# Designed miniproteins, single chains, continued (2): the designs that were tried, part 99

Each design is a single chain, and the fold is of that chain. pLDDT is the mean over its residues in the fold that is shown.

## One batch from the design tools (miniprotein)

Design m7663
Fold by ESMFold2-Fast:
Structure m7663 (fold): chain A 112 residues (1-112)
Amino acid sequence: DELLKLAIEYLEKAIEYLEKALKLAKEKNASEKVIKLIEEALEHAKKALEAAKKGNLEEALKHAEEALEKAVEALKLAREEDPSLKEVIELLEKAEEYLTKAIRALEAVLDL
């Protein structure tokens, strides 16, 4: 119960940081590839949150892992392509942190 509540809180924080990163990436004219990867990470993070709230923990874990993969890809590409994206990079680093914490909490609930 407590670990599931913590996983939900971490997913909500990850979504907040991904939404902020997406908005700022668009404002800073980040590449279409970076923007698309953030959008995909956000879509999977939202699906993970919905699944977690419904108690579908295996589905929540799968989508959280997909969100993390896309966020890490976006972070790597942003770091390589444009130094002006420092604030976007910081927001993506926070999203990675909270997605990683959410995955660990979900794994603990599943006794993994």
Scores: mean pLDDT 90

Design m7664
Fold by ESMFold2-Fast:
Structure m7664 (fold): chain A 96 residues (1-96)
Amino acid sequence: MREQIERDIEAVMSYLAGKAYLELGKYEKAIEYFEKAIEAAPDSPLAAEALANLGEAYLGLGEYEKAIEAYEKALELDPKNERAKENLKKAKEKLK
């Protein structure tokens, strides 16, 4: 669908911006862009990947409970995401 294609483009561009900010250690901006990507293409493979990266950004901020929520949601969409599984375990260990 035309509207879906436009949303998919927005999701991809927002995801790439989020990744760039994550690489720069600008976690709050990374979070904003990953949330935008998820909103544009919910329940998609891109949303699963954006949720996993959202969790990494929350880990960078020390927001461990929010990181756990993001990783669990990523795994609901993609149960085979090994990086999300490993990072979820690490986030849970930080709350011990």
Scores: mean pLDDT 84

Design m7665
Fold by ESMFold2-Fast:
Structure m7665 (fold): chain A 68 residues (1-68)
Amino acid sequence: SKLEELKKELLKKAEEKGTDTLSVEEVAELALKYNLPELAHEVLLEAIEKNTDTLSVSEVIEIIEKLE
């Protein structure tokens, strides 16, 4: 599924950067690349609510699973 491919790409990006967090902008761009605008919207809302520019990969995966 597109969601499983996105999860894999998110984990890979975090590992390549040596971090457990990704910028909200990076996550939103990936979501749009996979034609998942609802995920991009939800990620941006979570970032606004938490007053942050980054989210942990685990938090993003939880958002993806909530949308499944």
Scores: mean pLDDT 81

Design m7666
Fold by ESMFold2-Fast:
Structure m7666 (fold): chain A 67 residues (1-67)
Amino acid sequence: MGKLFNKILDLVKDNPEALSRIQGIRLLWVRGRISKEEALERIREVTERLASPEQAREINKLIDEEL
């Protein structure tokens, strides 16, 4: 899971709003406030709203491979 978050954060490193929101999701997951499945769903929602279609496709592929 931690490696997946690092890959996703690297993909959005040039998008500060998406980066900030995904870091917040990771923090909630690390603190045990949300499940892995909830964290991944929230990441999909953030990338659909804030990332390019290409970034969203790459991130969705990474999430699908983890699930």
Scores: mean pLDDT 81

Design m7667
Fold by ESMFold2-Fast:
Order: sequence, then structure tokens, then C-alpha cells
Structure m7667 (fold): chain A 56 residues (1-56)
Amino acid sequence: SDNDRLLARIDAERARNVEEIRARLAAGELSPAQAALRLGMTDGVADVARATIATV
């Protein structure tokens, strides 16, 4: 379904954001605390996007 395709894209976008945060942490551009906060925000954005699709 279209919803399955949208959910797959949300998961792919989340995975890319997680990889970017980890790369920046490894490069010393983020502290562990900043990385943890950004990972939590990334999950929150994905959860809101999934909920929005589920209500359409």
C-alpha cells in the first residue's frame, strides 16, 4: 500500500539521520550528550510522521 511505502521512507530517513549523528559524534563534532539528544529527537520526528500517515 502507499502507507507501506511511506513508512519505509520514514525508516530510511531515520536510518540516515542516525548514521549522520554517529559520524559527527565519531568526528568530535558532537558530545555524547548532544548525540543522545539528537537521536531522541530523530525518533520523535519519525514517530510523529508514522502517526500522521496512520490517521490518513
Scores: mean pLDDT 79

Design m7668
Fold by ESMFold2-Fast:
Structure m7668 (fold): chain A 72 residues (1-72)
Amino acid sequence: SEIDRGIADIYAAVSDKLLEQGKAEEAVKMAERALEIDPDNPVAWDVLAKAYEKLGKTEEAEKYRQKADELR
């Protein structure tokens, strides 16, 4: 529903803010919560890509970046 997408957007926004604060692992957890509600949330995939890049997991980061780009 649109309400569920709105809740997913909130989790995605929180994950983006955590990433800005350098809290990559916490950002991943919040982005994953957004994707549990809406698997097609592009912001959540973007945050996963950036967080995994910061954590040195470049292969996973590339896959998540591609997923985010497909959903734009």
Scores: mean pLDDT 84

Design m7669
Fold by ESMFold2-Fast:
Structure m7669 (fold): chain A 93 residues (1-93)
Amino acid sequence: DPKKEAEEKEKKEKIDKLVEDQKKLIDDMVANMSNEQIAGAFEASAIYLESLGYKEAAKYFRKAAEAARAGDLEKAKEYAMQAIEEIKKYLLK
């Protein structure tokens, strides 16, 4: 069925774009924002994702916010990337 093949391709393209856009956003934030601003952005993301039912992704963004406030930007990036991987895993189900 050509429709099913088109739907699968569209789903993968949307997920890949979302992942790429979020990774670029995280890199840009870490490079250009204060620790408090980075933490605030990750907290806002956690609240939004939790409201959508993405509980694991929300947990990782909260950990990213805590790491950013502590000044551990490398750990903050790791947690934020893990949150994105949890979203990707959920969307691919």
Scores: mean pLDDT 81

Design m7672
Fold by ESMFold2-Fast:
Structure m7672 (fold): chain A 57 residues (1-57)
Amino acid sequence: MLTKENIEEDKKKIKETLPPELAELYIKLIDALLDPSTSKEEIEKKKKELLKYQNSL
């Protein structure tokens, strides 16, 4: 899981494996982390949404 290609494969598996809402939040967080122009605030927002959803399960 060290290459960019492996990250894209992992995103695809997440979409297929997780509930749609959780998968979307997870992928948004991964995209934010991979985009160096994404602000800390956006990353924290996406991270908190994902954690809230996981804690609700």
Scores: mean pLDDT 73

Design m7673
Fold by ESMFold2-Fast:
Structure m7673 (fold): chain A 69 residues (1-69)
Amino acid sequence: SAAVEEALALLEEALKLAEGELRRILQTAIDSLRQGDVVAALSGLAEALKLAEDPELRELIERAFRSLQ
């Protein structure tokens, strides 16, 4: 769907900025979306938002989260 494609593009951009545990969580969310598991992806993005401190990273994750609702 267009919403999933938009979320994937935003999350791939976020991966370029993310490191360590945050990068791992975002990669798992991307993998969940590619498998069609939107619920698992949303859960992962909520966890990512708790860890994300960089404003640009937070904005990309929040936009992806909103596109999937």
Scores: mean pLDDT 87

Design m7674
Fold by ESMFold2-Fast:
Structure m7674 (fold): chain A 71 residues (1-71)
Amino acid sequence: SPLKLTPEKATVKVGEDVTLTASGARGPADVYVNGKLVGQAPTTITFTKPGTYTVVAKDGDEWAQAEITVE
């Protein structure tokens, strides 16, 4: 199966925790927020500033993307 991030799209409040999980991964999927490595899936991220964040998971040559809006 292709690599997939869950949630693929979410709206959360500042200070709310978001847990990102990967499916279809063949190994530990590295998770990046706006190009910065934050951990491996499953990973919980707390957003401290409003904005729209691009989350990318990478597993070898496969990648998946999610969009998190923080209000």
Scores: mean pLDDT 83

Design m7675
Fold by ESMFold2-Fast:
Structure m7675 (fold): chain A 87 residues (1-87)
Amino acid sequence: QGQQLYQQGLEYLERGDYQRAIQLFQQAIDLDPSLSGRAYAVIGTAYWLMGDYDSASRYFRLASDIFRSQGDDDTSRRLQQRSDRAG
């Protein structure tokens, strides 16, 4: 299920296999869209660690918008700051 793929993505992210981590996070969102906020945030982190700041900025903004829609203004604001610094 989506939660299992999300967890596997985190394991690949910790190992530095950013491309495989991103693939697993995208599959997690496809199976469980409720994970989209958290998954986009860690996809943004993966792109940042790869030096792809344009992609990192886009994904942090997507995550920020989702957390804002859920009423988590604190997390949304922190992700907006990450997006602004990246792009």
Scores: mean pLDDT 87

Design m7676
Fold by ESMFold2-Fast:
Parts: sequence; structure tokens; C-alpha cells
Structure m7676 (fold): chain A 73 residues (1-73)
Amino acid sequence: SEAEKYYQEGVKAFSDGNYREAVEAFEKAVKADPNNALAYQMLAVAYRKAGDTEKAEEWEKKAVELGGAPGTF
């Protein structure tokens, strides 16, 4: 699916240290599947690595609201 494609693009960018590219890919993943709590969690982590702590906190809260707990893996 498009959501899976964008999520994998985000994971690849994140592992390569390209955190802003990871943010863009995870944002697209969230738009394609707004019920994927893991994508919200990864978007929050990517924002923190990119230095945007305010956005990270917003997306972390949204992930929890969808039933994903921060730091659960």
C-alpha cells in the first residue's frame, strides 16, 4: 500500500541519518493511513532527531491517543 511504501521510505531515511527526509516520508505515511499508531510514533521520533521537539511532543500525544504507548516496542 502507499502507507507501507511511505513508512519504509521513512525507516530507510531515518536509518541513514536523514531525519528531515524521514519526517516527510512518515508524514505521508500518516496521511495515507491515519490509524497507524506506529507511524505517528516514528514521526515523533524523527522530529526529535531533526531538532523539532515541539512537533515531536504533538505527534507523540497523537500516537498515544490512537492507543500506542510512547516507547513500547
Scores: mean pLDDT 81

Design m7677
Fold by ESMFold2-Fast:
Structure m7677 (fold): chain A 63 residues (1-63)
Amino acid sequence: SMESKKKLLSLIGEILRLIGEIFDLERKLEKEKDPEEKEKLEKELEELKKEKEKLMEEMRSLK
């Protein structure tokens, strides 16, 4: 249906945005030398990856 197509496009757009944010954060993490700051960045990265997986699962559930 048109509604399913619109939802799919919206989910794809959000997933692409999250992929970009994850990429930027991973690059920042690679350059970080402070262990405390590195731990904070790793936790933020984990949360973004969880959100991406959640949206990908929603996308897979669409027919």
Scores: mean pLDDT 83

Design m7678
Fold by ESMFold2-Fast:
Structure m7678 (fold): chain A 67 residues (1-67)
Amino acid sequence: MPITLEQREAGSRALADAYQRGLSPEEMRERVREALLRAGLPESVAREEAERLVSVLQQSQKFRQEQ
């Protein structure tokens, strides 16, 4: 089942908020997962999407460091 734009926006907002607060990757995953669950995603899909979003953020940080 494809994730809707509204659900992706909910996840992105939660990720941005967690990042702005300086939360750890583990805590960012939990906050994004909770937001996606509230947006109507099943638990398994919410967990996978939260992991994906945090991984993308971590890859961006790693790329900046390793230039």
Scores: mean pLDDT 77

Design m7679
Fold by ESMFold2-Fast:
Structure m7679 (fold): chain A 93 residues (1-93)
Amino acid sequence: MDEEIQAITEEVTKRLFEEADKELEKISDPAEKSRVIARAIGDVLTVIGALELIRWLKEGKNIDPAELEATLATLRQRGMDDVVARLEELLKK
């Protein structure tokens, strides 16, 4: 579990920041650059939050499953359907 969480965190963080870097190369407005960076950070934190909720649920902690579903829905809205599928596979283990 922890090794899988670490691997997903590292892979997703790298991907999201690489995507943000490519977007930043095409932007001249400092305010828009700040929004791109803030979005990338927010998306990384959302993935980390989902991974932590999955870990806590598997450890039998009393957590509302609706919180995890809301977090996964946010990731789907961000176009991270592939990340969501990986998180759902982790939840099934």
Scores: mean pLDDT 81

Design m7680
Fold by ESMFold2-Fast:
Structure m7680 (fold): chain A 82 residues (1-82)
Amino acid sequence: LSPADKAMQAFKEGKYEEAVKYYEEWIKENPEDAQAYLNLGIAYLKLGEYDKAIEWFEKALQIDPNNALAAYYLKKAREKKA
């Protein structure tokens, strides 16, 4: 299984720290994967790491500016940080 497959499984199981680890491994080789950045941001949001979540959602939107879900979670993370 790819790191992205392992990350997705960990994410579905609520293992957000493990999901972060595997998504970070994946993006090193796949830096244009907007979905991986979105999922990384959501995992950090679940862990309460709002600054990191914001950074990853912004990266997802740089790659895919029309990603409504990334825009939604970016707003949510900013609200949690305030």
Scores: mean pLDDT 85

Design m7681
Fold by ESMFold2-Fast:
Structure m7681 (fold): chain A 62 residues (1-62)
Amino acid sequence: SLTEEEIKEINEIFESTTDFEEIKEKIVEMFESRGRKEYAEKIRKAKDLEELQLILLELKSE
């Protein structure tokens, strides 16, 4: 499951840019910096914003 701090950082990333590749890169970097290697790998597989959002919803429901 995502922590409140991780959710906050993800929201800040979405507020900072509308570019899919930049959002994806920043979320991957955030998870990597927090030792969340498995979560980072799941985000790397996202091909578009819709798939990225689905992955994030799955991580929130875990």
Scores: mean pLDDT 84

Design m7682
Fold by ESMFold2-Fast:
Structure m7682 (fold): chain A 62 residues (1-62)
Amino acid sequence: SLDKEKLLKLIGEILDIIGDILELERKLETETDPEKRAAIEKEIEELEKKLKELLEELKSLP
């Protein structure tokens, strides 16, 4: 059986990443500097990749 604390920690990490992505998306809505926009888009891409990995880990749990 999976430890409840491990499951809650994984869910917490997923929620934190979703929150970070949403905050970066909001920053991107008001950012007009092309270089800063590219940096924010890259950060979102990296967080989306990490989110996918964590979601796959969550799906692999019984």
Scores: mean pLDDT 85

Design m7683
Fold by ESMFold2-Fast:
Structure m7683 (fold): chain A 70 residues (1-70)
Amino acid sequence: GLEELAEELNKAGRAMRAGDLEAAVEHLERAIEHAETEEAKRLLQEAKDYVRKGDLEKAERLAVRALALS
C-alpha cells in the first residue's frame, strides 16, 4: 500500500545519500511492488535506471512524482 511505498522510497533516498546505489535500486524495486498505478511503476523503473547512471537528482524527482501519483 501507500505506507509501504513511502517507507521503501525513504530507504532508497537514504541509500542514495549514503552512496549505496545497490541498496537504492533494491528499495526502488520493493517500492515498485507496492505501487498501485502503472504510471507510478513506470516512474520508479525510470528512477532505478537513473540511479544506475549516477543521476541521483533525476532519480529522486521521479520517485517523488511516483509517490504523488499513488
Scores: mean pLDDT 87

Design m7684
Fold by ESMFold2-Fast:
Structure m7684 (fold): chain A 73 residues (1-73)
Amino acid sequence: MPIVVEVFDAATGKPVANAKVVMASGEEAVTDAQGRAVGKSGPVVSVTDLPEDADVEVFANGHKIGIMKGVKG
């Protein structure tokens, strides 16, 4: 089943565009201008390729997964 991943900056609540989302399935997806990426399945394990190192709040199908360290790319 498709999974919609949403990535927001934890400090500002603003969507994070162009971040690489890596899923436990090994699938990678890149967020759009609204911070959304669509994957095939699986939990999010990392968020990379950010413009700056920042804590990111991650949602999958509307459920909060948690706060992760996003890494500058």
Scores: mean pLDDT 75

Design m7686
Fold by ESMFold2-Fast:
Structure m7686 (fold): chain A 60 residues (1-60)
Amino acid sequence: MDFSNDGLVQAAIRAADRDGDGTISDAELAELVRKMKEAGVSPELLERITAALRAHQAAA
């Protein structure tokens, strides 16, 4: 459980959930990850966000 900066992870989930239905598609996840990578997000942070998005996707 990461409770230090949950806001960043939550913002990423909300951004990936484009239509707000609580479901993140593979396309939405891939597009968000690509944008973050292009924006220069660190590999470690990118992996953490990607893992959180994958977990959210699997839980939906």
Scores: mean pLDDT 69

Design m7687
Fold by ESMFold2-Fast:
Structure m7687 (fold): chain A 83 residues (1-83)
Amino acid sequence: SLERLLEELKEAMTKIAIDAAKYLGEQLPDVRELVEKILKKIEENPELAFKYAFEMVLASVLAKQGRLDEAKALVEEIYKKLE
């Protein structure tokens, strides 16, 4: 049913967001502690991963392109929104 597909999509997006955050923690040592705090908040409330999936993926793409300062700034903004 559509409801089942929406739940599967939500679970997939949550996993994508978590994987992106883990990648960011590995690639950006100076914000690693901040990424770990983000991952802990997602563990406590998985809805946050779905809500910020786009921003987390965008940050990971910026990091992959060597745009590390922009990726770092976006990680910091995500964390502020999780307050």
Scores: mean pLDDT 83

Design m7688
Fold by ESMFold2-Fast:
Structure m7688 (fold): chain A 76 residues (1-76)
Amino acid sequence: SKAENLALALRMQSREAEELGLHEAAELLRKASDAVEAGDYETAIRYLEEAARAAESHPELVAATRRLKEQIEALK
């Protein structure tokens, strides 16, 4: 499903954030993935906003996080 694909994409971004040493952003992206799988899109969006702030030094990761947030908002 679209939600399953988004949850997977969030886990992939979490792994990339960990590899960059952005441990807080990685944890927030993982929590967002769990929230998407639970159907709690509002909680997922809040975690993604926090993840983007935690990753602000890495513009490409911020951009990827914002794109995923927009896709989750479209599911509401």
Scores: mean pLDDT 88

Design m7689
Fold by ESMFold2-Fast:
Structure m7689 (fold): chain A 69 residues (1-69)
Amino acid sequence: MEELAERIVERTGLPPELARRLAEHFKAQGLTEEQFDELVDAIREGKIPPEALARMLGVTPEEVRRALA
């Protein structure tokens, strides 16, 4: 879990708390390594709307927008 959250921080710039929430979401959904890479790249490239990511993580869109800025 820690390693997955660290990879999210390094690749997206999300704060560790949000990265941990995303890692928990991945584990709960049973997503593959390939699906993980695709989502992380989409976040980094701004292809995932902040509103969609916020709902996925259980946080506000404003928190996601600030984290990605």
Scores: mean pLDDT 76

Design m7690
Fold by ESMFold2-Fast:
Structure m7690 (fold): chain A 62 residues (1-62)
Amino acid sequence: SARERRLERYRRVLALFGRRGADVSLATLARELGVSVATARRLKAEVLADPEGVAREIEAAA
């Protein structure tokens, strides 16, 4: 589903933040996630706007 794909992308963003830091480049995020730079920018902004909420959604889906 679209929700499952969204949460999987968020999980990957959080994993990269843990491994490389939250200041990881958009080019690196885009490459690692297999998405456009525009999509990577949006995902990074969404995760940084509510990192605890994103983490709770991922845990609830696990």
Scores: mean pLDDT 81

Design m7691
Fold by ESMFold2-Fast:
Structure m7691 (fold): chain A 72 residues (1-72)
Amino acid sequence: VAEEAEKLLEELREEVEELLKKVAEESRKEGLSPEEVAERVEKAVIELLKEKKGEEAAEVMRKAFEEARRLA
């Protein structure tokens, strides 16, 4: 799961990088906590993958985020 998610992020690396910059800028303006920023990043990345790679890719990423939270 994590390896598949990493490969998907690598294929969309430039788009993910731009997305992370936008989320960081928006979060700074709103004064969000690190936890709130992480939640926004997670939702934004899943939505990006759904748009660019489809529902199956979005599901892989959701599972990867769930596993990451379990291990934290």
Scores: mean pLDDT 75

Design m7692
Fold by ESMFold2-Fast:
Parts: C-alpha cells; structure tokens; sequence
Structure m7692 (fold): chain A 59 residues (1-59)
C-alpha cells in the first residue's frame, strides 16, 4: 500500500540523516507520483508527524 511504502521511506530518510524539510519534499514528490489524489492529505499528515518532534525535540 502507498501509505506503508511512504512510512517506510520517511523512516529510511530520517535514519539517513535527511532534514525534516528534505523528508517532506521527498514524500511530497513520491505522493504526487504514486497517489496524486491523496497527496495533499498524506503530505499534511507527514508534516504533522514531523512537528511532533520525531527528529529534534524528543529522542
């Protein structure tokens, strides 16, 4: 499923040391290619997840 692929991709990018900005841009491009119909809502969910401090505020 696109959502599962997306979640795995984001995790890998973060583990690689990509910034949250780069992760969000990569995810947006991925969604526009694989699921343009839901790209906006999924991108917003990712942005929300990153804002919870997954890469900065909390370990």
Amino acid sequence: DVRDELAKMIKELLEEGKSDEEVLEEARRFLEEKDPENAEILTKMIEDGLSVGRNVSVA
Scores: mean pLDDT 71

Design m7693
Fold by ESMFold2-Fast:
Structure m7693 (fold): chain A 62 residues (1-62)
Amino acid sequence: IDNVIKAAQLLNEKAGDLSLMSLDDAIEVARRLADEIAEALGVSKSTGLKAAIQAARILTGV
């Protein structure tokens, strides 16, 4: 859960407000930034991708 919260913060810092876009667009942004998020979190690319996608779902699913 900590990785998802940090990924959400990084997505907001790098891409701006994801709540203004569709879920599909937010997931595409998360996929593009997944490697950068993985590096920033110090986790595997797989873990970073999963965290980024979950963060995108949370940020768009108000």
Scores: mean pLDDT 79

Design m7694
Fold by ESMFold2-Fast:
Structure m7694 (fold): chain A 96 residues (1-96)
Amino acid sequence: SNAEKFYEELRKALEEGKEGPLYERAMAIHDVALALQATGELLGIYLAKKRNDQEALERYQADLERVRAEAEKHPGAKALVDKTIEEFEKNIEKLL
């Protein structure tokens, strides 16, 4: 997605500056951005189901799988994304 590309460009720009605390902050931002991206994809799935939009549903499901795959590369991201999915599924009726 465009958000993934923008996020990767931002992370690389921060990494090119210097290592240590700046790099650690960039990685923490990456973990949070993946969780926010998962939230967007989950909302997209929910709305596509409500609208009976099969094309949109398949697109959002594919995008969520890409977010999950990226999160698997980073333990912090995986834990945060998994928790975000669980909380979204439990609370979707309250978020709308």
Scores: mean pLDDT 77

Design m7695
Fold by ESMFold2-Fast:
Structure m7695 (fold): chain A 67 residues (1-67)
Amino acid sequence: SSAEQEGKEKQEERLKELEKIAKEVGEMVDKEKYLKIAEEARKNPSKGGQYYGEIVNEKAKAEKEKA
């Protein structure tokens, strides 16, 4: 029970962060890409973490260039 609850909370946190990133994207094309990955993450929660990691890396690079 406790372990399953922890898994669900982690999954929800990742999905929330993913959607937050998508909302922050200014370009429609980029927003579509992030939203598509969010949908895939929702369908395959175990693989969602891998997709989320790639998004975080891409965002970090973009933020570094903006700075």
Scores: mean pLDDT 62

Design m7696
Fold by ESMFold2-Fast:
Structure m7696 (fold): chain A 79 residues (1-79)
Amino acid sequence: SPARQLADEALRYAKEAYENPEKFDEYYSKAVQLLQQALDEADRSPDPEEQREMVRHIADAAREFNKYREEAEKKIKDS
């Protein structure tokens, strides 16, 4: 699914943003844009069951994305 691929790519960029402070803004921005594109692709599905599964996958990806953000914020506080 294009929506699933976009969500997975967003997580990859979120992880790279967390691990690469010099590229944080660039990779984090890309991750946010990819999550939005994943939601847009899910909305294009005419099958409610397929749409539900894609939205669930995107929600799981967004949850992991938020964990990376929270860990980055902790590092800033500890420095």
Scores: mean pLDDT 76

Design m7698
Fold by ESMFold2-Fast:
Structure m7698 (fold): chain A 70 residues (1-70)
Amino acid sequence: MARLRVELASLAGRLAATAKGEARRKALEALDYVQQGKLLEAARLVEEAARLAGDEELAEEARRLLEEIE
């Protein structure tokens, strides 16, 4: 559990630092969900933020984390 939380926070933080507009907003929301322990919601938001930012590699990483959480 701690590993998934750390990975999601890392991906969301990276997007929040580099993305703009809606992608950044979703990345910040994902960080909030990570803090709340809502990892499924966090992973979904990270994947959405990555897609909006055009970072297909990050979106794929988020999707794989989402599959692990299930």
Scores: mean pLDDT 81

Design m7699
Fold by ESMFold2-Fast:
Parts: C-alpha cells; structure tokens; sequence
Structure m7699 (fold): chain A 78 residues (1-78)
C-alpha cells in the first residue's frame, strides 16, 4: 500500500489538477497529471491518468476530472 505521505501528496496533486482544469489551465493540469502518474502504483490508475491527459489535450476538462477521480480512487483503495 502507499505510505501516508504518498497518499497526502496524491490528494494534494489531484486538488491542484482539478483547480487547474476548472481555471482552464490545460498545461498546468497536464504537469500535475504527469506527477500523479509517476506516483501511481496500479496499471489501472496509470491508464485512467493517460485518459485524463488525452481529455485535457482534447479540451474535454470535465472528462479529464472524471478520469483523474477514478485514478485516485483506484490507488487509494489498493
């Protein structure tokens, strides 16, 4: 399982990514999503983060937030 410190970092990065997406900052969101992918433990979480990055590149920020939430939930419940 992830350490308590890693879980806090994941939650912090997820909040920053959501805030960036809500502000329309796709570049900032991609940077936070890439950092989350480096911390991701499961293959499923990494796939959701890749889908989130693709959604950001397509301008689909609501879809990116949904994939980000799925990725975080997958790793935090492992």
Amino acid sequence: MLSAEQKEEIKTLAVKAVNALQAGDGKGAIEYLKKLKELAVSEEAKKYLDKAIEAVKAGKYDEAIKYLQKAVQTDLQS
Scores: mean pLDDT 81

